# Designed miniproteins, single chains, continued (3): the designs that were tried, part 52

Each design is a single chain, and the fold is of that chain. pLDDT is the mean over its residues in the fold that is shown.

## One batch from the design tools (miniprotein)

Design m9903
Fold by ESMFold2-Fast:
Structure m9903 (fold): chain A 81 residues (1-81)
Amino acid sequence: MKEELEKKLKELEERIKKNPEDAEALYGRGALYLKLGKKKEAEEDLRKAAELLAKQAEAEGYSKEEAERLAKEAYEYALKA
């Protein structure tokens, strides 16, 4: 159902346009790009989402090294899904 995926993609694009640091929206758009076969675009969105998640983890008390590891694991997990 490509049409449904396109509608979700537009919704995520609007969220990102309003808030470019919306890690959830970036992660969602990256996952949709993977389903659409757009691996390069997916990698860019997932990388940015991982960077934002790392910053959020640091704010929650994780060390920089732990935050970067968690973000990398989330990124790699998304690529395998």
Scores: mean pLDDT 75

Design m9904
Fold by ESMFold2-Fast:
Structure m9904 (fold): chain A 88 residues (1-88)
Amino acid sequence: SEAERLLEEAERVAREILELIDNNAPEEEIRKGLERLVELAVRLAELSPEAGAHAGRLIREVAEHAREKGREDLVEYLLRLIQEAAER
């Protein structure tokens, strides 16, 4: 299904973000990943409540990992992206 394909993409994007954070990649690259992950999560929530919930867990995992690495700037950016998406 479309939801399954988008969820697989969301899982790959989340994994890539974790690796970028661990490798101290440029902030712009990490932010682009976060933007894509939030976009995918919104689309998944519209298609399937279960897939949307899974995407929400991926977002939480990324936020927790960023906090553990002292990257509160990325957590603040992620929260802004989520808020902007919710205002649509």
Scores: mean pLDDT 88

Design m9905
Fold by ESMFold2-Fast:
Structure m9905 (fold): chain A 92 residues (1-92)
Amino acid sequence: SLFERIIEEAREFALGWVEGLATAIKAPEEEVEELKRRVEELAERLREDPEGTFEELGVPESIRELWENVRNEAEAELVAAQLGLILAGAAL
């Protein structure tokens, strides 16, 4: 359940990042929906295969170490925020 919460929070962070950027540059609605779809696809991949997704996205070893050793909600939030930024970048 902790890992599921990390992935859900990362998804929410990523959606916030892409929507914020798209709004700032007045991107067409179709582009916004495409970016959101890419975030959802990446979050699902992360849920199905965390290790493979980390390799595909080039997730830093420090973030992978935090993911493997997360012990509490504060650490989970830190991992989620970092992964969310990576997912947003990959969707762009």
Scores: mean pLDDT 84

Design m9906
Fold by ESMFold2-Fast:
Structure m9906 (fold): chain A 55 residues (1-55)
Amino acid sequence: MELTPEEAKRLIEKGKNLSKEEGLQLTLDFWKKTHPEDSEVVKSLEKAYELFKKK
């Protein structure tokens, strides 16, 4: 699935705006599935979410 810059921005912004925990998790999971090739972005999101949620 190709994520246009508008779609990517909308998903991230909407997720962050709604509920940080839920939105970030949903965005991260969906991004990982649709864009596994973008390991850089995926890793950044995973790390940020883990740090935010765990510690």
Scores: mean pLDDT 64

Design m9907
Fold by ESMFold2-Fast:
Structure m9907 (fold): chain A 70 residues (1-70)
Amino acid sequence: MGEELAKKAIELGEAGRKGSTDELTLKYYEIPIELGKKALEALAKGKPEEAKKLGEEGIKVITEPLLKSS
């Protein structure tokens, strides 16, 4: 599941960047992309638990503001 979480974090970040026009929003969506890439690196190093945690953090970064954006 770590790889799937990492890929999802990257996909969500990239999707957000495609829909964004301002630098602050683009920079924000770089965070889940960076965390997803770190998760993939952790998987390559044989650390699946760390990869899962990093992927989950990436997804939380993009989803938490959406839940609180009221």
Scores: mean pLDDT 74

Design m9908
Fold by ESMFold2-Fast:
Structure m9908 (fold): chain A 65 residues (1-65)
Amino acid sequence: SAAAAIRAAADAQIAQARAEAEKRAEEFKALNPKGGDFVRRILDQEVAAFSAQVRAAADAAIAAL
């Protein structure tokens, strides 16, 4: 269904953002070991906010069907 496709696209977008944040956190930790945990916390917060935005957009798109 169109709704299933929209949800799948949203889930894929969130998964990609999470993978990118994980990579950035590990790269920063390698360069700045003492700051790595702080950066991971900030990136986790950004991914959470982005995930909420993406899900809200998907819900709005499904409601418009």
Scores: mean pLDDT 86

Design m9909
Fold by ESMFold2-Fast:
Structure m9909 (fold): chain A 58 residues (1-58)
Amino acid sequence: MKTYTATIRPPGEAGTITVTVTVNDDGSVEVKAEASDPALAPLAERVAKTVETHLKNQ
């Protein structure tokens, strides 16, 4: 199992979004995004969906 973490700060926003990608030993991929500010929760969900889509296409 391997875990990759990236932190992004959206332009003009006070908070950050942390994206965690876990690659399981069976090759399955799990993506989650966590927002430091509740106002960024919709953007965090969008980022998680985008990352998951790109990883599943590889």
Scores: mean pLDDT 75

Design m9910
Fold by ESMFold2-Fast:
Structure m9910 (fold): chain A 76 residues (1-76)
Amino acid sequence: DERERALALAEELAKELEKELSKVTSKEEAEELAKKGLEVAEAAIRAALGEASEEELAEARKLQEEILEKAKKILE
């Protein structure tokens, strides 16, 4: 179910971003990470409305992985 996948993705991303952002020391890096998080949230909202495609959900998941990887590097 695309909608269930999108909602799970959004919830997981929100928790991870909140945790990682609380330790970010760079404003520029925090802004970039937040911007990517908004793109994933937008895709999740569209999926919940039945408007997102499988490709959009796949891209959102890929973007989530990129955000988490970047957050880990920032917190080093």
Scores: mean pLDDT 65

Design m9911
Fold by ESMFold2-Fast:
Structure m9911 (fold): chain A 92 residues (1-92)
Amino acid sequence: KAEELAKKGEEYFAAGEYEKALEYYEKALEIYEEEGDLRGQARILVNIGEVYYEMGDYEKALEYYKKALEIYKEIGDEEGVEEIEEKIEKIK
């Protein structure tokens, strides 16, 4: 269910429809939060951050990347931590 919504978000993001991408990502995030899927939550938070980055809203992009970073640290995902730290560094 959440994966299908995330895929819709990805499709809209690729099409440049950022507001629709956010709508579908937010729906996917809600389901992952209800299910307690921390890895799913972190992935969607990264995707939301990417949408804000492409929209030029670097402040919101940074906020969402930091939320994802905290979750990756909590679950011990070293690769996830490294990826998000690189994204944050690009914003400064």
Scores: mean pLDDT 87

Design m9912
Fold by ESMFold2-Fast:
Structure m9912 (fold): chain A 70 residues (1-70)
Amino acid sequence: SLKEKAAELLARRAAEQSGLDPDEVYEGARKIVEQLTDEEIEAVLEALEKGMSDDELRAIFARAEQRRRA
């Protein structure tokens, strides 16, 4: 599914940044992805697949969080 793919790619990127195993961060990544709309998940997937920076990825998540709290 889109959510599973996004969680796997996000976990892999987070693991590369932290030196942890992707499986160790997968549950955290999945919880983040479960809070997103399908459109937001597609934006995250496109950002990760195009090698977008961590700052740009954080901006996508920040906008999603603001939508959830509005």
Scores: mean pLDDT 76

Design m9913
Fold by ESMFold2-Fast:
Structure m9913 (fold): chain A 60 residues (1-60)
Amino acid sequence: MVEVVEVDGLEVLVEQQADGKYVAQVLDKEGNPVLATPEPEDTKEKALEKLAELAKKAGL
């Protein structure tokens, strides 16, 4: 399953993998991935939280 959500003005793609874990990516205005979680997380909330931390570090 794939879901697009807006987090702090960023467009985020969240994907549930076959094992039930979640990955998340920040998309630019053209829909291209600019940042992604390096490892799958057990919950959608954890994947989004990890992505938000990485986005802050990257100055997004």
Scores: mean pLDDT 78

Design m9914
Fold by ESMFold2-Fast:
Structure m9914 (fold): chain A 97 residues (1-97)
Amino acid sequence: SMYAYAVARRDTGQIVGQGTADTAQDAVNGMARDMGVDPSDLKIIGTVVTPIGTTVIYTSDRSDTVGALVRPNPGVSVQQALDHAIQVAQQYAQRLR
């Protein structure tokens, strides 16, 4: 299975990082790197379930960003999962302003 993630700045909604990984751990590590924090400083603030898959939303007290990590459902393409991660990260950036 594949994971997709995106990171948005809370103040602007600008995407500052995005990627894919083969494991949940590698996806969390990539997302944390783009947020400028250690994975241990991440906090889960929500989970969203859609037909695309399960998306977990992350913040940190040490970062002005928000991360969205998608575990896509079977049959969902890499591009669909990544586009969804971007959309969710931007949506939560706006909500947290």
Scores: mean pLDDT 89

Design m9915
Fold by ESMFold2-Fast:
Structure m9915 (fold): chain A 62 residues (1-62)
Amino acid sequence: GPPEVTGEIDEALLAYAEAHRGEKAEGEAGELLIKFQKENGLKNDGVLDAAAIGAMRAHLAK
């Protein structure tokens, strides 16, 4: 299942996203992803697509 979320995008959630590409994130991880997508001007559907994963990688590279 998805990792425990602390309200922020982290490396554990990114690893989960890369393992589950194209799938919709569920539960608290899905809610966090939708919020992150909205804040980054992405489609806020909770899907672990290439755009979402790319934005997560860019966020963690700061």
Scores: mean pLDDT 77

Design m9916
Fold by ESMFold2-Fast:
Structure m9916 (fold): chain A 84 residues (1-84)
Amino acid sequence: MIKVKKGDKVVVELALPALRVGDEVTIGNIKGIVESVEGLLATVRALEDGEVKIGDKATAKLPSRLGSKEDIEVVGRVVSVEKE
């Protein structure tokens, strides 16, 4: 497992290109904020210390964007971790 500290960057590959900068993502037990998106790859800044493994499930609950449900769940997986 890879140790992650607050401020480290985790790259996740998404099932669909639904994330944008500023969205909150949960990776294992760590919360993060999307810093950049390129197609299906999102770079997420960790907001918490914890541990992740390559291939771990990443889940985002997106705020309602147009009179819909409060959240939309997007699923992806961890592909790399960059330490600061």
Scores: mean pLDDT 73

Design m9917
Fold by ESMFold2-Fast:
Structure m9917 (fold): chain A 71 residues (1-71)
Amino acid sequence: SRRVAELVGLVLRMVGAILDGDLEEAARIAREAMRRAGADEETVERAARLARTGTPEALHEVVRLVFEALE
């Protein structure tokens, strides 16, 4: 639950960065969230590329990847 709470916090910060138009900060936060979830570097970079698009569909996919990496 603590690890999940930390990852939720990172997802909310990523959403804030997208709303601010700071897509590079969103990508940085996506990498941090994926690494904390234990994802491999290929998945970390995929999440960063998705976050840079700033679309709702990409945000949904990043959230899915973060929580799947926890399994």
Scores: mean pLDDT 84

Design m9918
Fold by ESMFold2-Fast:
Structure m9918 (fold): chain A 89 residues (1-89)
Amino acid sequence: SLVEALRELAKEVEKESPEAAELLREAAEALEAGDAERAAELLGEAARIAAEKFADELSKETGIPKEEIIKRAEEHGRALGRKAAEAAA
């Protein structure tokens, strides 16, 4: 499930980004509690933080501007949260 995937991802990123790991755990808890709106918000924030941390390297690899990478990551995070909400409804 997405909840399990988020918890596993939180463990993986905890060393590199404790803040993102915390947001991912909170998102998983929000989904388990049925708070889809909160989960979408938290996933968007986690994705933004992760993108900001790696934006320079990713921009060099892809040629996409940093601001665009960060924006896309946040949008995709929120979309993932909404998709999870649809599956739960």
Scores: mean pLDDT 77

Design m9919
Fold by ESMFold2-Fast:
Structure m9919 (fold): chain A 59 residues (1-59)
Amino acid sequence: SDREEAIRYYQLGLMAKTLEEAVEYFKKALLYATKAGDVATEFQAKLALTGAGEEIPKL
């Protein structure tokens, strides 16, 4: 499900060995969380991207 994908990508982002990899995973987590209506995971992904110095993707 989109919710399971969102959580999985968020966890992959936390485990990523580079900032660039983490950002790509958090962007995917945000996409799937938004599709799933998972507000909690969406918020966590946005917070992680902001902390990485990234602008929030317009998905």
Scores: mean pLDDT 80

Design m9920
Fold by ESMFold2-Fast:
Structure m9920 (fold): chain A 70 residues (1-70)
Amino acid sequence: MAEELLEEARRLGEEGIRVGEEKGNKELIEVGRRLLEVVDQTENREIPPSVALPEIEELKKKIEELLKKL
């Protein structure tokens, strides 16, 4: 469901920022912050889900790829 996807995305974004800060990975911090921004914009109805969901999926994938390299 959309709510579950947004919750998972928020957790992943927060983890990306935390790990990025611990490891000094600026890209991971920036991608994590962007993911949280898109999640917040989606929850606040600033952007429609049809636009938000593809960006969230791309950002999630990028965070997962960066985490795998650590």
Scores: mean pLDDT 81

Design m9921
Fold by ESMFold2-Fast:
Structure m9921 (fold): chain A 65 residues (1-65)
Amino acid sequence: APRAIAPGDLSTLTPEQREMLDKAAEAYKAGNLGEAARLIQEMADKRPFTPAEAAAILKHLHRAH
């Protein structure tokens, strides 16, 4: 059955990337877009995102804002 699971699954991220995503979401919520972008870039530097992961990250940040 087609699931309305958003394209993207944060469970494929490493534990370090998940920690950085949580910090990025808090920075985004606080209006510190530069810090959020820096943390997302550090995650990508460790391991590039798949399109599914990128979509999940954007959705997570949008919910925090």
Scores: mean pLDDT 71

Design m9922
Fold by ESMFold2-Fast:
Structure m9922 (fold): chain A 56 residues (1-56)
Amino acid sequence: SLKKKFNETLKLHVGKELPESLSLEEAFEIYAKEVGLDEEAKKELEEKIKLWLKRE
């Protein structure tokens, strides 16, 4: 569920879809590299994903 929503967000922002077979952590790491997130932005996104996991 969360991984699918993350993939939908990735499609909207970069026009690229990740395979459903990837774990959430793998999908996040690929996303960060593809969009060129710096260390600070990557950490902020990780924190948001953790909040989604806790609130979902």
Scores: mean pLDDT 67

Design m9923
Fold by ESMFold2-Fast:
Structure m9923 (fold): chain A 73 residues (1-73)
Amino acid sequence: MPLSDREIRIEALRIELATIKSIIKSRELSDEELKEYKERVERIKKEAEELGDEELAKEAEELIKELEEKIKE
């Protein structure tokens, strides 16, 4: 049985978040790039909250905090 539309959406958000997290850890990013990724992660958090995935929303919030600290440095 294929995944439900909700499950597919949650999985897509998890993959996107993991990809962004990997990029942030592996590359030196400009402040502009960090701001762009922050906006993408904020979108992921909002969509995760709308889908009821509290764990994904929390993970996105933690990454937003990391990005904010990097932008301020």
Scores: mean pLDDT 80

Design m9924
Fold by ESMFold2-Fast:
Structure m9924 (fold): chain A 86 residues (1-86)
Amino acid sequence: SPLQERFDEALALVDEMIEKTEDPEFKERLEQIKAVLEQLKAEYDAGRITPEQAEARLQDLLDSVITIAEEQGFEELAEKLRELKA
């Protein structure tokens, strides 16, 4: 599904950002967000939440990741995340 593809892309971008992040506090926050994203994807894939609920929660998580990317000056990653949010 288009939403499942967006979860996969979000996870890939978060993984890339974790690899580029040297700050341990940002790295820990990103790893926590990744765990929440993985759980959310699993709940959606299992049919335990509606597409509307999954979309809303994904949007909130993407906003958090965009903020961390911007705070670290990862402008290209921030832009890719904003495109994924659309």
Scores: mean pLDDT 87

Design m9925
Fold by ESMFold2-Fast:
Structure m9925 (fold): chain A 74 residues (1-74)
Amino acid sequence: HMTPAELARLFREVAEERGYELTPEQQALLDKAIETDDIDYFAKALVAVQNEDPEKAGELLKEVVDRIKARGAA
């Protein structure tokens, strides 16, 4: 089980590790997802990343999914 806040934190962590610099708008949406535990803010953040760089958004999301699967397998 992954909460929207945990998902948003993980997405931000992966972006930082991959050297992808989030815009202030994208950061604000992720911060809102963390504060409110609301999946809609996470969805808006993901769409904002996709609008800026769809290829990088796909790479970041895949890494997030892979990490969730690795944690769930334990």
Scores: mean pLDDT 81

Design m9926
Fold by ESMFold2-Fast:
Structure m9926 (fold): chain A 63 residues (1-63)
Amino acid sequence: LVGERFRALAPLPALTPEELEIREGDVVEVLEEVDENWVLVRNLATGREGRIHRSALRLLERL
């Protein structure tokens, strides 16, 4: 996962301040596997960083 890039197939809302809002079509890069449930990602279009839940990875296409 770390260093891998994914394209969002659907929008992902930020439900907490630690989460990253992602729009459909955005490309994110995994920076860190935080724990069993969360990964830290960077949005390559905005440069913003935040967490997404691992279950949300099913809504992303691996590049």
Scores: mean pLDDT 81

Design m9927
Fold by ESMFold2-Fast:
Structure m9927 (fold): chain A 57 residues (1-57)
Amino acid sequence: AEELRRTVHRYELEAEGAKAGMERAKQDPEHGDTLVSEYRKRAEEAERKAREAREQL
């Protein structure tokens, strides 16, 4: 139970961090496209895992 709550919180923070990273990556003229793609995938994955963990409680 406690581990699941910690897992949800971790994924929520990871999703927020990935979204912030994506905004910063948009300003990178050399690697922006690649970094934006990677952060977008990470944010989507983290949000999905957070949702799944909440369903498990």
Scores: mean pLDDT 78

Design m9928
Fold by ESMFold2-Fast:
Structure m9928 (fold): chain A 119 residues (1-119)
Amino acid sequence: MVTLTESGGGTFKEGSSVTLTGKISGDVSTVAIVGWERQKPGEEPQLVAAIDLFTGEVVYGEDVKGRATISVDREKKTAYLNLNNLKVEDTAVYYWFAVDLGDFGKVYWGEGVKVTVVG
């Protein structure tokens, strides 16, 4: 079992950048994938970024590709999502997640951080 924490939310100016930080506490040896989803007001959840920790394969959501970068620090059990050139439409709750293959692909979620972008 793992515990997920996340940080880096707040209010940002349009055209600026944000770095969200996701941390995992516990045994990560069977954690295969980590990433972020976001949920905009009145919309379905969208994938922002995901990384396969065994292959290094990265996937970005279509609305953020070219603006988003995901990176991992395995020693610190931490991942970073950098999102640049922020748009008002990036306003959402961002959820950090981890997929644990040792628990049949169970997905663990952070509590979410609110990102608000103002013009």
Scores: mean pLDDT 86

Design m9929
Fold by ESMFold2-Fast:
Structure m9929 (fold): chain A 73 residues (1-73)
Amino acid sequence: SEVERLRRELDELEARLAAGEHIDPQRFVELAEEAAKLRDLETLERVLALARRFGLPQAVIDKIEELIREVRE
């Protein structure tokens, strides 16, 4: 399922970040957009928490927050 694939990709991203690997911030925007299309608020909130935890650019955080607001409408 799309939700299972998305959660797997997020798990992989989290593991790579925890290992100190550099991840393109655009990967977070892509995952957030996919979660928004699925209306998966739980995954969106997890992407936001991860972006904040690893200190991603404010523009990326703002975009994820915008997507959360859109899904709640």
Scores: mean pLDDT 85

Design m9930
Fold by ESMFold2-Fast:
Structure m9930 (fold): chain A 78 residues (1-78)
Amino acid sequence: MNAQKLATKMSQSGVDNKSDPTMLKGQGMGVVNVIKKLKKLSSDTVNKGKDMIKALNDAGQTDVATKLSKAVDDAKNK
């Protein structure tokens, strides 16, 4: 998956805070898996990841938000 497509999905998920919480959880886990495979992230993708982490926390998906935060930090430092 291209970093640009990932950034777009993260941005859309962060903006649509009224989305079905189940769909947001699934998208969050999908993003975690993609980030782990990419090993490298752009600054724009990192910022959009932070927006998605906030959306996940607001939806009560704290476990997924924590996993996404760790995946972003790990990839950012590589």
Scores: mean pLDDT 66

Design m9931
Fold by ESMFold2-Fast:
Structure m9931 (fold): chain A 105 residues (1-105)
Amino acid sequence: VTVTQPASVTAKEGGTATITFTASEDVNGQVKWYKQKEGEKRELLIENASTRAPGVDSRISASGSGTTYTLTITNLKKEDEATYYAQVTSKEPPVLSPGTKLTIE
């Protein structure tokens, strides 16, 4: 499967960031979202397209089905600056997206 998402998104502190990825085929909601800070391991944010991982801030939500999935972060803080990855975990081998770098200004 091929996954497409924007290379970068810039948003204002206190605003909202939306990151959408598109898969080349239906992935049946088998999507995880990760946050990657420089020098750190990937932090799991979302499982099964929309289920927050334990301890993840309620400002972070996700939705989607079929081929299109969206991560939304509201009330943006400087600590939200990171690269965000989608991973397709459907019956095919897991595929990690190229990632989207989020910059807060």
Scores: mean pLDDT 83

Design m9932
Fold by ESMFold2-Fast:
Structure m9932 (fold): chain A 94 residues (1-94)
Amino acid sequence: SEVEELLRRFDEVLDRIVELVKAGADPNSPEIRALLDEAREIARELVEKGTPEQLQRAVSRVAEKLQELQDLGAPDEVIDALSEILTELARGLA
């Protein structure tokens, strides 16, 4: 399924963002910015193409990673970007 592949890629992108934050990467680095842009694009496609069950799965995953990043003291730029992604996915369920 195209949407199941998007969900797998979404998980990989979110995990990579967490790894970079743990490594102390600059939130304005090209790599972090590219990963955040990819996460936004995947979230947009999930809202357009995903079932409510698939969207709920994405919402839960972003919420989990957002909590992990907050516990790590991640930069506001990363927290704000993921919070916006979470809001967009959650609005897709309404």
Scores: mean pLDDT 88

Design m9933
Fold by ESMFold2-Fast:
Structure m9933 (fold): chain A 60 residues (1-60)
Amino acid sequence: DLAAVAARAVAATRDIPGVTDVLAVRNVQTGEVLIRVRAASEEARAAALAALRDAGFTER
């Protein structure tokens, strides 16, 4: 569910400096859960994407 997915995404990115927001949003049409990350820099964004991939999330 959303809470469990959000908790995993937050945990995966928690130690990355410059990551300011991590949100999980369900797409009502497809039922997919999307992770949105706000980062203060390109380096933080790249690190967050790598950490999420390591945690089992896929980039679409």
Scores: mean pLDDT 74

Design m9934
Fold by ESMFold2-Fast:
Structure m9934 (fold): chain A 60 residues (1-60)
Amino acid sequence: MSPEEIAEKFREAEREAVRLHLQGMSPEEVRAFYEKRLDEIAKEAGVSREELLEIYDKYR
């Protein structure tokens, strides 16, 4: 998975978290969804959560 693909998946996760919040999901449930999605992206990409954040910061 390319760094650009990782950054795009991260942006998609952020957009979905915002959508769920606007749909009336609780802040705790939205956070749990977001955390789970970031863990899934990190696992799929073969990187740590720290590396995932670094990739996102570089390719934002």
Scores: mean pLDDT 80

Design m9935
Fold by ESMFold2-Fast:
Structure m9935 (fold): chain A 77 residues (1-77)
Amino acid sequence: RPFSEEEIKLVETAAKLIRAAQAGNVEEALRYADELEKLPGVTPEQAEAIRQAAENGDVDAVTRHALRALKAGLEAI
């Protein structure tokens, strides 16, 4: 199955978000959450859950919500 530009962007954005959260970089995590919200299949509610988790330093919650958003986005393409 060929990867679309949208699929690649979803995977890369989710990976960068999780990496920023693991590094404790809240500013980067919030930026990538905003980028993820602009991609197909990601809801404003999912993006807000990621922002809240990132601001709270909850890396596990950021990872969980980011992976759920990635799955939804990939299924929407």
Scores: mean pLDDT 81

Design m9936
Fold by ESMFold2-Fast:
Structure m9936 (fold): chain A 75 residues (1-75)
Amino acid sequence: MELIKKGEEYEKKGDYKKAGEYYKKAGEEAEKEGKLEEALEAYGKAEEAYEKAGDYKEAMEAAAKALELAFKLLF
């Protein structure tokens, strides 16, 4: 979970844009590994970080990914 840890480090520094970028990357890597629950968590964190950064487009994209993954986990 190195990418999640990096996101948390930037979040602690108040760099929400960088935090969102790392959380998004963590979600992408988790998806590649088939770790859908981890991917869902990472995209959720990315959405929140991007919202705090004012990057609403990126926040919406992360939210859409999280929603898609939530539906996949139901089946």
Scores: mean pLDDT 85

Design m9937
Fold by ESMFold2-Fast:
Structure m9937 (fold): chain A 72 residues (1-72)
Amino acid sequence: SKEEELERLKELLRELSRAFINHDDEAIEAVRKRALELLRQLGFSPSELKAFENSSIIDQMRFLEELIQQLG
């Protein structure tokens, strides 16, 4: 489960980075929603999820990078 969660986080970070570089606002929003759902499943609180949601795309990518590093 932990390895599967780590791979999902890595895939979301890759997809978010690609969408951001491509200025694909629809893809960014879709990946953000998937990231929020995964973070909710990982046990993040509603207040933590709202903080992530209210962060810039750059800060969201940084958060995912730090979480991947912490879990790996």
Scores: mean pLDDT 87

Design m9938
Fold by ESMFold2-Fast:
Structure m9938 (fold): chain A 95 residues (1-95)
Amino acid sequence: AKEAAEKAAEAAKEAAKAAIKAEGRKGAESGAAAGAAAAGAYAAAKYLEGAKAAEDAALAAEAAAEAARRAGGEEAEKGAEKAEEGAEEARKAAE
């Protein structure tokens, strides 16, 4: 559970970085949202235990993926895919 939560947090962070690199106003707004979601995933992985860490990290990674997809661009899309994979692994670990 803890390892899956950490993986989800790392994937969320990558999605946030990709979203921030997107150009223009849409990139800035989506990058900020993705960054906040990634921070949430990291906090869950670091400060929570067991199934709750994995569950909360999965939710935050899913939010980061959504924000990255809204930013647009190839790097943001790849980051979103990784965050979605991390979230799925974390959800399985929470069950």
Scores: mean pLDDT 72

